Designed miniproteins, single chains, continued (3). Designs and how they scored, part 87

Each design is a single chain, and the fold is of that chain. pLDDT is the mean over its residues in the fold that is shown.

## One batch from the design tools (miniprotein)

Design m11009
Fold by ESMFold2-Fast:
Structure m11009 (fold): chain A 116 residues (1-116)
Amino acid sequence: ASAAASEALSAAFLPPLREAAKEALEEIKKMVEGKELVEADAEERGEAEAFIGELLREAYAKVRADPSEESRREAAEELKEKIIERAKEYIKEERWGMVAALMEQVGNLGSPAVLF
């Protein structure tokens, strides 16, 4: 596909992706309500970035394989569910630095500057 077609697909996915990221972040904030989060270290930030990067690769691969509106919604919902599941795992393990790192990465998904 041309660069313009790839940009159009990315632009069409951006709104459901941002909505999913916002919903995931709100759910995580509710789960950690009343908890004092520690600041994430460089290793924890790197792990969270790698995890989100892999989820984005999977979501964009799905959208490219099926460029329908339904596929974009399903990819965004799957990404949201995987983020929430990973947050629950870190919370269960009391890995508060990883929770903080994940929340930072998810918050950044809503920013135009973080996409590529």
Scores: mean pLDDT 79

Design m11010
Fold by ESMFold2-Fast:
Structure m11010 (fold): chain A 64 residues (1-64)
Amino acid sequence: ATVEVVLEGELARITLTAAGEEFVMTVPASLAEAAAAGMLKFAEAGLEVAREAAEIGQLMGASL
C-alpha cells in the first residue's frame, strides 16, 4: 500500500492506493500526518473490513 499527501491551503488531501483500490480523504492540514498513518494501517490490516463495509453500503443504498 502507498499513501500520498497533498496540502491544499488549510486542508490536506490524502490518497491511499492498496490492491488496486484508491481511497481519498480530506482532512484539516494539522491532522494530515495522523490521518495518513491511520489510512495506511487500515489498508494493511483492514482491507477486508473495507470490502465488507462496501457491501453494507450497497445494501443501504450508499456508495463509497
Scores: mean pLDDT 71

Design m11011
Fold by ESMFold2-Fast:
Structure m11011 (fold): chain A 94 residues (1-94)
Amino acid sequence: SAALKELEEAVRAAVAAVEPLARELLAAGEDGKEAMERVLREAIAILEEQGKTEEMKLVVEAMRAELEEGGSNLSEEAKKIREEVEKIAEEMEK
């Protein structure tokens, strides 16, 4: 029960942290997708360091749709992030 509460709080903290920032960056209008990609990379790195695979999955799935919409407009860095996101999501589903 203690472990589940800790996991739940970590998940909510990760999602809450990236969602408001993503919303603010999208409102800025200029580099919304690249900013979202940078936020996603930071979130994944932090969660990976902590070994929080379930939290990573939720963050990845939440941000994945934004990157998917970018399609061919994605930068080289964004394409690498998208590939990493897709790999993580695929591994979590196995």
Scores: mean pLDDT 53

Design m11012
Fold by ESMFold2-Fast:
Structure m11012 (fold): chain A 88 residues (1-88)
Amino acid sequence: GAAAAEAGAEEAVEAARLAEEAESAEKQTGHAIRAVGAGLDAGLASTDAAAAEAAAERIEEAGRELEDPLARLAALGAARAARGAAAR
């Protein structure tokens, strides 16, 4: 439900931040993949469109605070995955 969607959003935000702080391209890519996966999980856990939208907005807001282009792209991808997974 909403709690699981929130947990997925939190994981996506954490992973995107770790991608920005990553010491190597390999670690950054791993964190970016995790962020998108967590965004997908947030969408799948959403029981309605409002929960998925709240999760996606939280991820996008966190992404706007990031300066690294790949970390920002990971956050945007995670938000998109959350929205896409919830629409059924």
Scores: mean pLDDT 81

Design m11013
Fold by ESMFold2-Fast:
Structure m11013 (fold): chain A 107 residues (1-107)
Amino acid sequence: DKIEEAINTLLEGLANEDEEKIRKGYLALADILKNGSEEELLELARLLGKRLSEFVEKHPELRKDVPLLVRSLLSHIEDEERRKKFLETLLSHLDPELHEDILSEVL
């Protein structure tokens, strides 16, 4: 799964401070956010929400970086309705503890 691989590459890069993996994963996700189908966008949002929840549980010291990452990824979605659908889907699959952190950063 291209989407799952891109998410895993980015999160592994963040956990290990691997700048090459961060760049590779981030650019792959940015491409899907900008150019992907609605189905790919919503699947990315679902998987990212779940994986970020698991990531913060394993790496609580990196929790502060999650809202900044989400804000950065949202900047690659030019269409406002598409951006809203992505954010709503992401939040629906994300740990409620992280909702306030993300909404405070992106709103």
Scores: mean pLDDT 87

Design m11014
Fold by ESMFold2-Fast:
Order: structure tokens, then sequence, then C-alpha cells
Structure m11014 (fold): chain A 75 residues (1-75)
């Protein structure tokens, strides 16, 4: 089974925009690098597959680039 994971930026006005949608197998660690819009103040990573969950999610921001790391697990 694969999980669908969305990586979104939170803009200064509170609007969320989807930067990337990624599919990852359950039991795998996901690592994704995304470029942030100029008004981005935060980054959110969310699993949209009900049978999966994300563990140990980490987001590292350096300048206008965010690196997202998470483990995909069965829910």
Amino acid sequence: MVATVEIRAVLRDGTEVTLRTVEAPIGETLTVEVRLPPDAVDVVVENVTPEATLADARIEISGDVATVTARVEAA
C-alpha cells in the first residue's frame, strides 16, 4: 500500500498552498525538499490516506527551502 502525502506552505495571511503531493510506501521514510513562496511563514506535512499515518515528522527550513522528513506507517 502507498500513502499520499501533501506538503503545504502556510502564507502570512493564513492561506495554505500545496507545494507538492508525494506517494510513499507504508514502512518507508519520506524525504522531500520544496521551495517556499516569498510570503511563507510555515510548512505543513499531512497524510491524506486514511489507512496510513506519519511518524517522526520533521521540517527544516533554510532560507526559501524546506526539507520535510517523515516515516510512513500503517494507521
Scores: mean pLDDT 81

Design m11015
Fold by ESMFold2-Fast:
Structure m11015 (fold): chain A 110 residues (1-110)
Amino acid sequence: MEEYKEVVEIAKKYGLKEVDIIPADTPPAEINERVRELLEKYGASAALLVEVEIDGKRYILIFAGDVDSVAKAFAELVVKRGEASGGITGRTQAEGDEAAVRALKLVQEA
């Protein structure tokens, strides 16, 4: 519960919307497909994926937003929790790559 609250507060700080919660053991290909469908549905450019433990089980939280907001939220999570805390998926490969590059620069500047 503590991890979930911290992640939700950071996502809200950058204007991201929580769009799904999925089991962490879901195959990566299925996660990526589901995330792209959600981004299309909500008209968002990128998603932040964060693995958290809730009541002894591991889940991936999915937040949708623009490239810049997702990059900032991911950078703050990486600085506070470390690399294993999350990932970024774009609606397109280019949007995902842009968000990841921006996030890496922000982590280096922290």
Scores: mean pLDDT 81

Design m11016
Fold by ESMFold2-Fast:
Structure m11016 (fold): chain A 89 residues (1-89)
Amino acid sequence: SDEALKEELDKALEPLRYTGTLVLKFVFVPTLIRKKVVSKEQGEEIRKALLSLPLDTPQSKAYDVFREVVLKLPAEEQKKLIEFLKSKS
């Protein structure tokens, strides 16, 4: 269900809530593209959303923007992201 997928995604994303804004912008999103978790087009859309934020943006705000863009991805990409994040824990 959408609720179950969202709950699992939130659990998988929890460590990223405390990740530095610059790491999300310049390391994490490029890694998702390189590992084929998302397409280049999907990764660039995530990157554009994050790049619209000032460099001094709080981690919580960068996380919120990242999460909102991820929630707009198709369910298949959301599942790939969950599996990728679980493999890092």
Scores: mean pLDDT 75

Design m11017
Fold by ESMFold2-Fast:
Structure m11017 (fold): chain A 63 residues (1-63)
Amino acid sequence: PVITIYSEDPVAAVEELVAELKAKHPGATASAIEVVGDTASTLVAYPDGDSTRFVGIRAVRIR
């Protein structure tokens, strides 16, 4: 799944969601935030019982 957010500060929005996911899911790890134009994105992986879950985060700058 991918979470898409619109923000005046895409990097800060991604960092806030990564922090929230890390607080909620012990063992969560995040890839380096990639910035391309007005879009910041990362991938978060966390253990979920018998498997590993992956969540994409994408934040786009609003005008």
Scores: mean pLDDT 82

Design m11018
Fold by ESMFold2-Fast:
Structure m11018 (fold): chain A 103 residues (1-103)
Amino acid sequence: DTLARLRELFEEAVEAIRAGDVERFREVIEEMKELANPAAIEELDDALSLVEKAQEADPEMAERLRQGAIAELARALAYNVGALTGSDEVAAAVFAQLMEELK
């Protein structure tokens, strides 16, 4: 299940950002890029760029950049799901699954 794996990788990427583990984050992003819809690739690349920039930044800017990276990851997942739900049938199936997860 590509969506389930992308959700696992998203959680792992957020943990790596919070830990300041840039090498782990890079590994997770590369795996996400292999699985993600092309529409999500730019946001994944942006997230990696922000995390790398945070390494060289002062503490206040570094935290802002890390928060930006988390936002880009969330946007990547949203675009990936949007691309998968581009058809009415697929959109209905994903909507039903998301509704079940909220119960």
Scores: mean pLDDT 76

Design m11019
Fold by ESMFold2-Fast:
Structure m11019 (fold): chain A 92 residues (1-92)
Amino acid sequence: MRFIRIDASFQLARPLTEEDRQRILEGLERLETEEGIELTSFSLTDEGRVSFSALIPLSSLTDQEIADLWAQTAPFVAASPLPASLALEVLE
């Protein structure tokens, strides 16, 4: 059985606003409720550091699955004024 590990982090050049926090929380709620993803770590600081890790059990890894995961994370990456990191690793 294959798993996808997602590690995502980015830093804002400014302290987090309530709007930033709300957007991040909405994204996490979507991952948990719609995809059944379990977050293995999460951090959100007032200094603008955001990071999370998640593990997804998959029977197969397809281009569509990768695209769907990217679509869910891309809004956080695109909103960052600093370079963001996103790592996707397939575990066997």
Scores: mean pLDDT 60

Design m11020
Fold by ESMFold2-Fast:
Structure m11020 (fold): chain A 105 residues (1-105)
Amino acid sequence: SHKEKVIETIKELAEKFGLSEEVEELAIQLFELFLEKYPNFYAEPKPFSVLLLYTAAKLLGEKLPSVEELAKLMGENPEGFEEHLDLIIEDHFSEILKELKFVKK
């Protein structure tokens, strides 16, 4: 399924980039919360998994590989890639972040 492919990709990329288990688990949690809000959402597993891992790492203060390397891996222009990810997070993840302990008001 699409859900299984995204989860597998999150795990693969987390291992490849040496990210913590906490970042991996939070990325999967963010994805599951996203699917509860948008059950019919489809995105290419690899770029979407990068977005989820980037969001999780940012929330936990863990450093990701360079934004340039991530953009090249996704086939995207490295210029503006970080800004593009931040806009997607603001537009689509703001409601999801309210449900996490780090942003719970």
Scores: mean pLDDT 71

Design m11021
Fold by ESMFold2-Fast:
Structure m11021 (fold): chain A 97 residues (1-97)
Amino acid sequence: APALSAEQQALAAEAKAAADTVEATHSEAEIEEAITAAVLAFLAERHPALAAELAAFPSPREALAALPALMRRHGVSDELRLEIQAVVYQTYIELAK
């Protein structure tokens, strides 16, 4: 597996520190909705075709469950995959504020 950059490792560590606060203050559904909304907003600019397909799912949970398969189907680069992961980490950090 490709090694994470120092910036991605720092984001992961900050998100991990935020996770306990987020899980204590938000429901699983609220977390899934926030992550799905952030990922959709990011992909609308960076990969519109993937964003459109992801937006067609009836719930945030279903969209997130389908995301790995959709990324494979669209041939998403490792760079874009890591950017999507950074969006997820940033969403946890924002929810902990």
Scores: mean pLDDT 82

Design m11022
Fold by ESMFold2-Fast:
Structure m11022 (fold): chain A 90 residues (1-90)
Amino acid sequence: SERARLEAALTEEQKKTRELFRNINKKLVLKSMKKNIETLKKLIENKEHQGKIDVVLGEIEVLLLMLGYDKILRTLEEAEEALKEVEKEL
């Protein structure tokens, strides 16, 4: 049946397209994490208030949660270790 063949072909193309978008979204989240870690390094180097540091750590925690990681971050080192773990799994 031409209809069943068309439906199967559309399902396969939709599946491939969804997988591509998921992979792009993961890469964009990873890029945002890297940028936030760079921001965190600058805040620490400039000896900025702990509240500003905690906000950026919280932003990295939200990005981790979007990738399926439920982690609490207290330090730059913990954020860098979390990034390394995510990069190994992607």
Scores: mean pLDDT 79

Design m11023
Fold by ESMFold2-Fast:
Structure m11023 (fold): chain A 75 residues (1-75)
Amino acid sequence: DLEKRAEAALKTAELLLKRAPDMPAEEVRKLAEEAREAAKVLQKMGDQGDEIAKRLAEELERIAEELERIAREQE
């Protein structure tokens, strides 16, 4: 079930976002990059009519932006 797997991934990303201030900036940047890559894949699925994938892509992109902000603030 794509929806269930995507929700689990989003929950994991949210937990990582909460832990990011306690992580090294380099590791946080890698997580942001991974979140963006996942969002890109889901966005392509959304473009093909998967509304759930589109919504989750938007949330992952937002999380990636916050992770990048946290990494930048640690430098």
Scores: mean pLDDT 76

Design m11024
Fold by ESMFold2-Fast:
Order: sequence, then structure tokens, then C-alpha cells
Structure m11024 (fold): chain A 63 residues (1-63)
Amino acid sequence: AEAELAALRERILAAARAGDDEAVDRGQRELMTHLREAGYSSAEVTAAMAELGREVAAVRAER
């Protein structure tokens, strides 16, 4: 469900802010799998992961 995807993204960003890199890595893998299983196109998955990756990188750089 989209609400489940939103909750997962928030957990990943919260983990990034907390410096929990293992939780970030696990969450990113879970999100990628969930998007693929939900039938999102390769382009949609790539765009969603790139956007999340930029947010995670920004949070990590500001630590």
C-alpha cells in the first residue's frame, strides 16, 4: 500500500538522521523490493530510489 511505502521512507530518513546506517541500508533494500513487488516500472523505481538517495546523502553530509 502507498501508506506502507510512505511509512518505510520516513523510517529510512529517520534512521539517516539518527546515524543508523545499517537501518538505512535495510530500509532502502526493503523499499526497492516493495516497489518492484507492487508493480512499479523500472523508471519509477529508479526515480524514487534516486530521490530518497539524495535526501539520505544530504542528511549524512550535514552530520
Scores: mean pLDDT 80

Design m11025
Fold by ESMFold2-Fast:
Structure m11025 (fold): chain A 79 residues (1-79)
Amino acid sequence: SNQQILQQALDQIDKIKEDLIKKAPTMSPDQVILEMSQRVSDVISQASSQGLSQSDLDKLKQYAVKKVNEVGEAADKAE
């Protein structure tokens, strides 16, 4: 279902954030942001290919922006 696709994608983005925050002390802030952006783009593309509705895809993209910003703030503090 559309709800299951959205929830799975949101959960994947949360796991990406947790993984990158743990790795942030071993990476430059630019490397953290690049890695986050690439992995999040893959999640969004996969959800879109699975038939996620445009409305939920927009929600996913907004959530992704929020999580990228949170990772960026964490990386800046680790520097």
Scores: mean pLDDT 84

Design m11026
Fold by ESMFold2-Fast:
Structure m11026 (fold): chain A 83 residues (1-83)
Amino acid sequence: GSVPAEVLIKRAEETRGPKVAEMMRIAIELIESIRDPSRRLPAEEVRRKLEEMIRILEELGLVDPEEVEELRELVDEFIASLE
């Protein structure tokens, strides 16, 4: 059920910090959306969550601003393919 996912998110927050926990939450929501068609998110929500993940990666110093722009273009192309 959802309880194991919530436990993983809480553990990440306690051990790795709130930014990593938020990334894990978003990743779980996107995975569940793909695995279960009844939980499928609208393309607009998928875009928003992917952009939120990109922002967290930037805040963690894992991507630079130029890479952020490239990732956003990939998200735009992906979302356009769904509509």
Scores: mean pLDDT 76

Design m11027
Fold by ESMFold2-Fast:
Structure m11027 (fold): chain A 60 residues (1-60)
Amino acid sequence: TKEKVREELRELIKKKGMMAIDNKTLKELADKYNLPVSEVRQIAMEVLTEEAKRQVAKYL
């Protein structure tokens, strides 16, 4: 599901930082969850944006 991809992306960012979100990783997740790479890329952009907003909200 898209939710599982979102969770995997959050864990990768937490462990390795934003640089872990590269084209190879996105293609591997697309294959694993049977989703188009374009959708996985959109989820990755959403996760990065949400993480930035969450950090600001948590510490305000």
Scores: mean pLDDT 76

Design m11028
Fold by ESMFold2-Fast:
Structure m11028 (fold): chain A 81 residues (1-81)
Amino acid sequence: DLEALFAGAARAVARLARERGADAAVRAAYHLGQSLRAMGVDDAAVERAADLIAAAVGAAAGEAAAERVRAAFLRGAAAPP
């Protein structure tokens, strides 16, 4: 279930942001984006994952952290093969 995978990833990144700071969450989000692209996840699913991650990080660590993490995730998903 892709939605369950995205929810789990969002919670993990949000916890990382809260406990270890925004920079750690940014790095993790970038690699998650790369992993989803490698799995062949389509652009619509990448956008859904980005929204879930941003919402969870915003709730846990604030809007500024959420925007940085969302941007990093999308950069990872857009990284060339």
Scores: mean pLDDT 86

Design m11029
Fold by ESMFold2-Fast:
Structure m11029 (fold): chain A 64 residues (1-64)
Amino acid sequence: EIEELAAQMPPELQALAREALAALRARDNSGFLAALGKMSEAAAQSPEARALFRQIARLLFEEA
């Protein structure tokens, strides 16, 4: 579940994951892509965050 993986991330990535989910559910494609971009940039600072981002992105794409 996306929420379970997000809970393992740093707080800033958790907030961005929730933002991406909210945009996806609202059919806000620009907001969804913006949130993914922010998550990718934040995750680039840490190998662990990058791995979690990839897992969450995969689940988000399955939702879309």
Scores: mean pLDDT 72

Design m11030
Fold by ESMFold2-Fast:
Structure m11030 (fold): chain A 56 residues (1-56)
Amino acid sequence: TEVVSLRVPGSVPKEKIEAAVAAHGGRVLGIVPYKGGYAVVAEVPADRVAALEAAL
């Protein structure tokens, strides 16, 4: 597992962010509004990080 910080555009709904993290075996540690989108902190299996980033 790895703690990652992601920048997600405002076009992606919060529910999709949560679902994507869960789909990649992770959990959301925090989501905060940031410059029209979200700053997301999540704990994810290290081998799933690249796939999660590509999904968002």
Scores: mean pLDDT 82

Design m11031
Fold by ESMFold2-Fast:
Order: C-alpha cells, then sequence, then structure tokens
Structure m11031 (fold): chain A 81 residues (1-81)
C-alpha cells in the first residue's frame, strides 16, 4: 500500500495527464459518491485542482476514510489515462 505522500504524488502525476474538464468530472463523481461538497475551479491547472480535492477530502473525512477515497480517486484517474 502506498504511503499518504506516495498516494498524493501519484494523484498529481495522474492529474497532469488529464484536461481540467476531464479531471473535474472525475473529482465531482468521487466526491458525490462520498457526500462531499467542493466548488470546482475550472480555471485551475489540473495539478492545482487535484490538490484542492486532496485537501477537501482530508478536512472532511477521518484519516482512514480519506485514504480510501484518495485511493479510489487515483484508480479512476489511472483508468482514464
Amino acid sequence: MPSEFELISELVRAAARLSTEELAAIIREVLDENGIDMEIDLSARPTELVLDAVVTIALTLSREEAYEVLLRLLERLKART
């Protein structure tokens, strides 16, 4: 299992391969599945948008739940690249 640091690094790398629009759609889907509300800034760079999602997840959920949600987000991003 990746560490939290490794997981965030992989999320940033995966996000950099997507357009902001594609990334926003995937982030919204994962957040909606977990009942998390976040305003998505479509003017942000993909790497900025994914870091905003990481911060929102970390502030909203327990450490264990946040880790699982971030793993699901990474899986979804990798499936689209």
Scores: mean pLDDT 82

Design m11032
Fold by ESMFold2-Fast:
Structure m11032 (fold): chain A 68 residues (1-68)
Amino acid sequence: MDEILEQFRRDSARTLELARQGRLSVEEIQRAIELLRGLLPKLKDRPELQAEAERTLAELEEILAERE
């Protein structure tokens, strides 16, 4: 189970970095935001991962707003 969550952390970090570099489309960023929003309730018992996901979500939302 934890290996899947660690992979999620790596994928989220990579997605955020690509978004920061302007390498993701608006649609790709929107999909990442929706996936993170759906995952947050499932991380209720994992506060460290929930905090990281919330920070990633907030930063993706800021990047999306700048590109709209």
Scores: mean pLDDT 77

Design m11033
Fold by ESMFold2-Fast:
Structure m11033 (fold): chain A 112 residues (1-112)
Amino acid sequence: SDAERLALLRETLARLRAHPVAAPFLSPVDLSTLPDYPDVVPNPLSLATIEDMVNNGEIRTVEELEAALQQLLDNYLRFFPRESGYYDLAQQFREEAARLLAEARRRDAELS
């Protein structure tokens, strides 16, 4: 059902947000410290932005949640160089997100 899928998306996102690797992705990028960020990333995403999209019905499926999380990662990897600590954190975040999304997909397949 739509209600069960919404609850699954919210639970999956909450579990990801609670993981330590999520810390740099929780809130929108501070433009006062990174004023050039919008020039590289015109459509910024954070986990807070994605949570709003889930809550307002813009993200309705596990596949759409995965696409939004991938866009968040692509945005960060476009701005931060490979040699930065943010690159390593982004890879750790990717691994945790993939694990939780795989679990969410398995659970979604059991929903009516």
Scores: mean pLDDT 84

Design m11034
Fold by ESMFold2-Fast:
Structure m11034 (fold): chain A 84 residues (1-84)
Amino acid sequence: MDELLEKIKELAGEYGEEIVELLKKRNASKETVEAVVDFLENVQPTDEEIKELIEILKDPNATALDIEIFGGVLALKRAVERST
């Protein structure tokens, strides 16, 4: 767990502390923390997209699946933009 949280700080830059604090406050599962790491590594989000992730993490009903869906939508958007 601690290793995943440190990785989030490295990947999210200036937003890392806020994301880690939100995950700790909500007592996020390992699956949710891993979904955040995978999102940051694979999507390489913009500042605006990281802020949207933060809003998802503030929602108490948000699950690892919600994060994965958001990452998938952004990945598809990037694939379409790359093909055009």
Scores: mean pLDDT 79

Design m11035
Fold by ESMFold2-Fast:
Structure m11035 (fold): chain A 67 residues (1-67)
Amino acid sequence: MTPEEKAALRLAGAGDKVTVEQLAAALSLITGMSLEEARAFIREILGTDKETLTKEEAVEVIRHVLS
């Protein structure tokens, strides 16, 4: 895990899991995209409508944003 991925997870309120809302807020702050765009992006990358993500799923989305 890169320092940027770790920082993004911390910003999202990382414990064992993170909500789509927390990750969307972190992505919005990092990239400047809207919360609405960030939520859509998360769901598109993961192919899921669930509200709560595992740490592994959150890292996958962050990698797509940072690379």
Scores: mean pLDDT 74

Design m11036
Fold by ESMFold2-Fast:
Structure m11036 (fold): chain A 66 residues (1-66)
Amino acid sequence: TLRLDSLEVSPSSGTVGAQVTVTVRAVVDGRPETVTRTVTVGPDGTFSATVTLGGHEITVEGRGYP
């Protein structure tokens, strides 16, 4: 069983080509797990990161300020 506890993106926004770090915290089978992934902001000002926790794929998407 997987339960999401928190999601953090640092910096909270980025310019095109900047790197952002996504931290996902979850409980997997009663134990806290943390996964960190670094992604680059694309030319449209958005980013996407996929992480696997407890056999489940979690996709995190974000964008900079319009």
Scores: mean pLDDT 72

Design m11037
Fold by ESMFold2-Fast:
Structure m11037 (fold): chain A 79 residues (1-79)
Amino acid sequence: SAAAVRAAVEAELAAAVGQVLPGDFGEESGTYTVDVLARSPETGEVFAVTVEVEVERLSDGSVKVTAARVTAVRRVAAP
């Protein structure tokens, strides 16, 4: 279900908050919108999940994830 996929993605996002990533592409501090594909463990259906990620660029050029949240979940295709 969309609710189960949302909950699973939100759990993954909670684990991602506080991670530091290389700033290889010159990412600036701000909010980014990213679409990710997630598969339902219940049905195998593929969902497009829209995520807002807030990042902070550190003085060494790396980027810290400060917040992330799911804003939309849409069914894309059957497996």
Scores: mean pLDDT 75

Design m11038
Fold by ESMFold2-Fast:
Structure m11038 (fold): chain A 99 residues (1-99)
Amino acid sequence: MAEVEELLAKAKELTEEARDLAYKAGYAQVTVDGKTAMEYLKEAEEKRAQAEEYYRKAAELGGWSEEWLQKQLAELDAAMTRGLVDGTLAGLAERKAAA
């Protein structure tokens, strides 16, 4: 089971990286510009795709259901959305403090 645990750990790390990049994208949209935000979103989508691949491999190796995999992918998408929203709110708060 160590290999399944390693695949899940990698998927979680990539999910956190995707969330952090989405946060930076939301923050940059408010505090920098749309071009910088778009570059962070592109990086976030790349990390998301990698995380999805590792979740898929873990499901195959672990013999887990399609329902389990879809739940993990939904949580990955929710994490990115949360990052983007949190980053946007942080940027708005900083912009108000600077005004």
Scores: mean pLDDT 86

Design m11039
Fold by ESMFold2-Fast:
Structure m11039 (fold): chain A 66 residues (1-66)
Amino acid sequence: MTPEEWAEAVLTDPKGVVEELKKKYPENVVLGEGTDYKLLAISQLHALGYLDEETAEKLKEILEKE
């Protein structure tokens, strides 16, 4: 999946993104607060190298404006 496909998935189904990452990396995906799946998905994708810093920041900005 490309960074653009991950970005679109986070905006449309952030919970599904977290669940897919949990399946692939179950010990690396920790549901700390569990309530903000969008921020969790963005932070995990960035930590795993699937999103660059610029794309991650842009997604956070979009979520704050909606």
Scores: mean pLDDT 70

Design m11040
Fold by ESMFold2-Fast:
Structure m11040 (fold): chain A 96 residues (1-96)
Amino acid sequence: SEKEKTLIKIQFLLIGMSAETEIMIRQNVPVEEIKKEVLKTLEQMRELARQAGLSELVSLHDETMERVKKAQSAEEIERILREYGKRVLEISKKLE
């Protein structure tokens, strides 16, 4: 289904975003630049979810983007993305 294809694409983007974030943290990239890159990817994922009618996932993206904007450290961003990934998995199971 189109929803299943979108969920797979979002999962690939999540893997890439997590890897890139880890690299940026190891390279001591400023937190504001890490936020910018993470928010850019989350917005792309949100648009994919919106186009596929995945309203629960759109809401999760909105919540996650707000949390990332308020984050004060790289470690907090990592924690937010870990929780986000876990919730994406839970939503994916619910939609099967």
Scores: mean pLDDT 86

Design m11041
Fold by ESMFold2-Fast:
Structure m11041 (fold): chain A 67 residues (1-67)
Amino acid sequence: AMSEAAAQAAAGRREDEFLATHPDRLRKASQEVADAWIAEGRMNEADKQALLDSVDRMVAVARERLA
């Protein structure tokens, strides 16, 4: 229970550190995945924009948590 909570907190902090340190990497990877899915007919441009907006929010939240 407590060990699991500590592990979850550590994992979240590492994800926040990664997002804050490499925001461009996550955004670039998300753009590439979205473009591939659009080419496959699995996603449209609105879905791609929503995904990128979500990435931008995740980076902003990560930076806020680390500030």
Scores: mean pLDDT 74

Design m11042
Fold by ESMFold2-Fast:
Structure m11042 (fold): chain A 92 residues (1-92)
Amino acid sequence: SEGEKIKEEALKKIKEIFEELLKEIEEKAKSPDEIRELINKYGPKVQEIVDEAREKLKDNPELLKEFGKEVQKIVEEFFEKVHEIWEKKKAE
């Protein structure tokens, strides 16, 4: 369906942004403050995609709910990976 395509495209874009952000954190961040600055730089881009997708899915409560759950999972996995990257950097 059109709604399923909107959900899938938005989730793909969000994942791509977080993958780029993780790479920048791994390559460039020297402190927790620099990690926070990078997250703050990319946060608005992710929020714009989320807000646009929510507006497009507003008339489909089931897809909207699924989208919210998938976004939450991506965000949780992102912060777990940030923690792992930072712990590894401290050990090196």
Scores: mean pLDDT 87

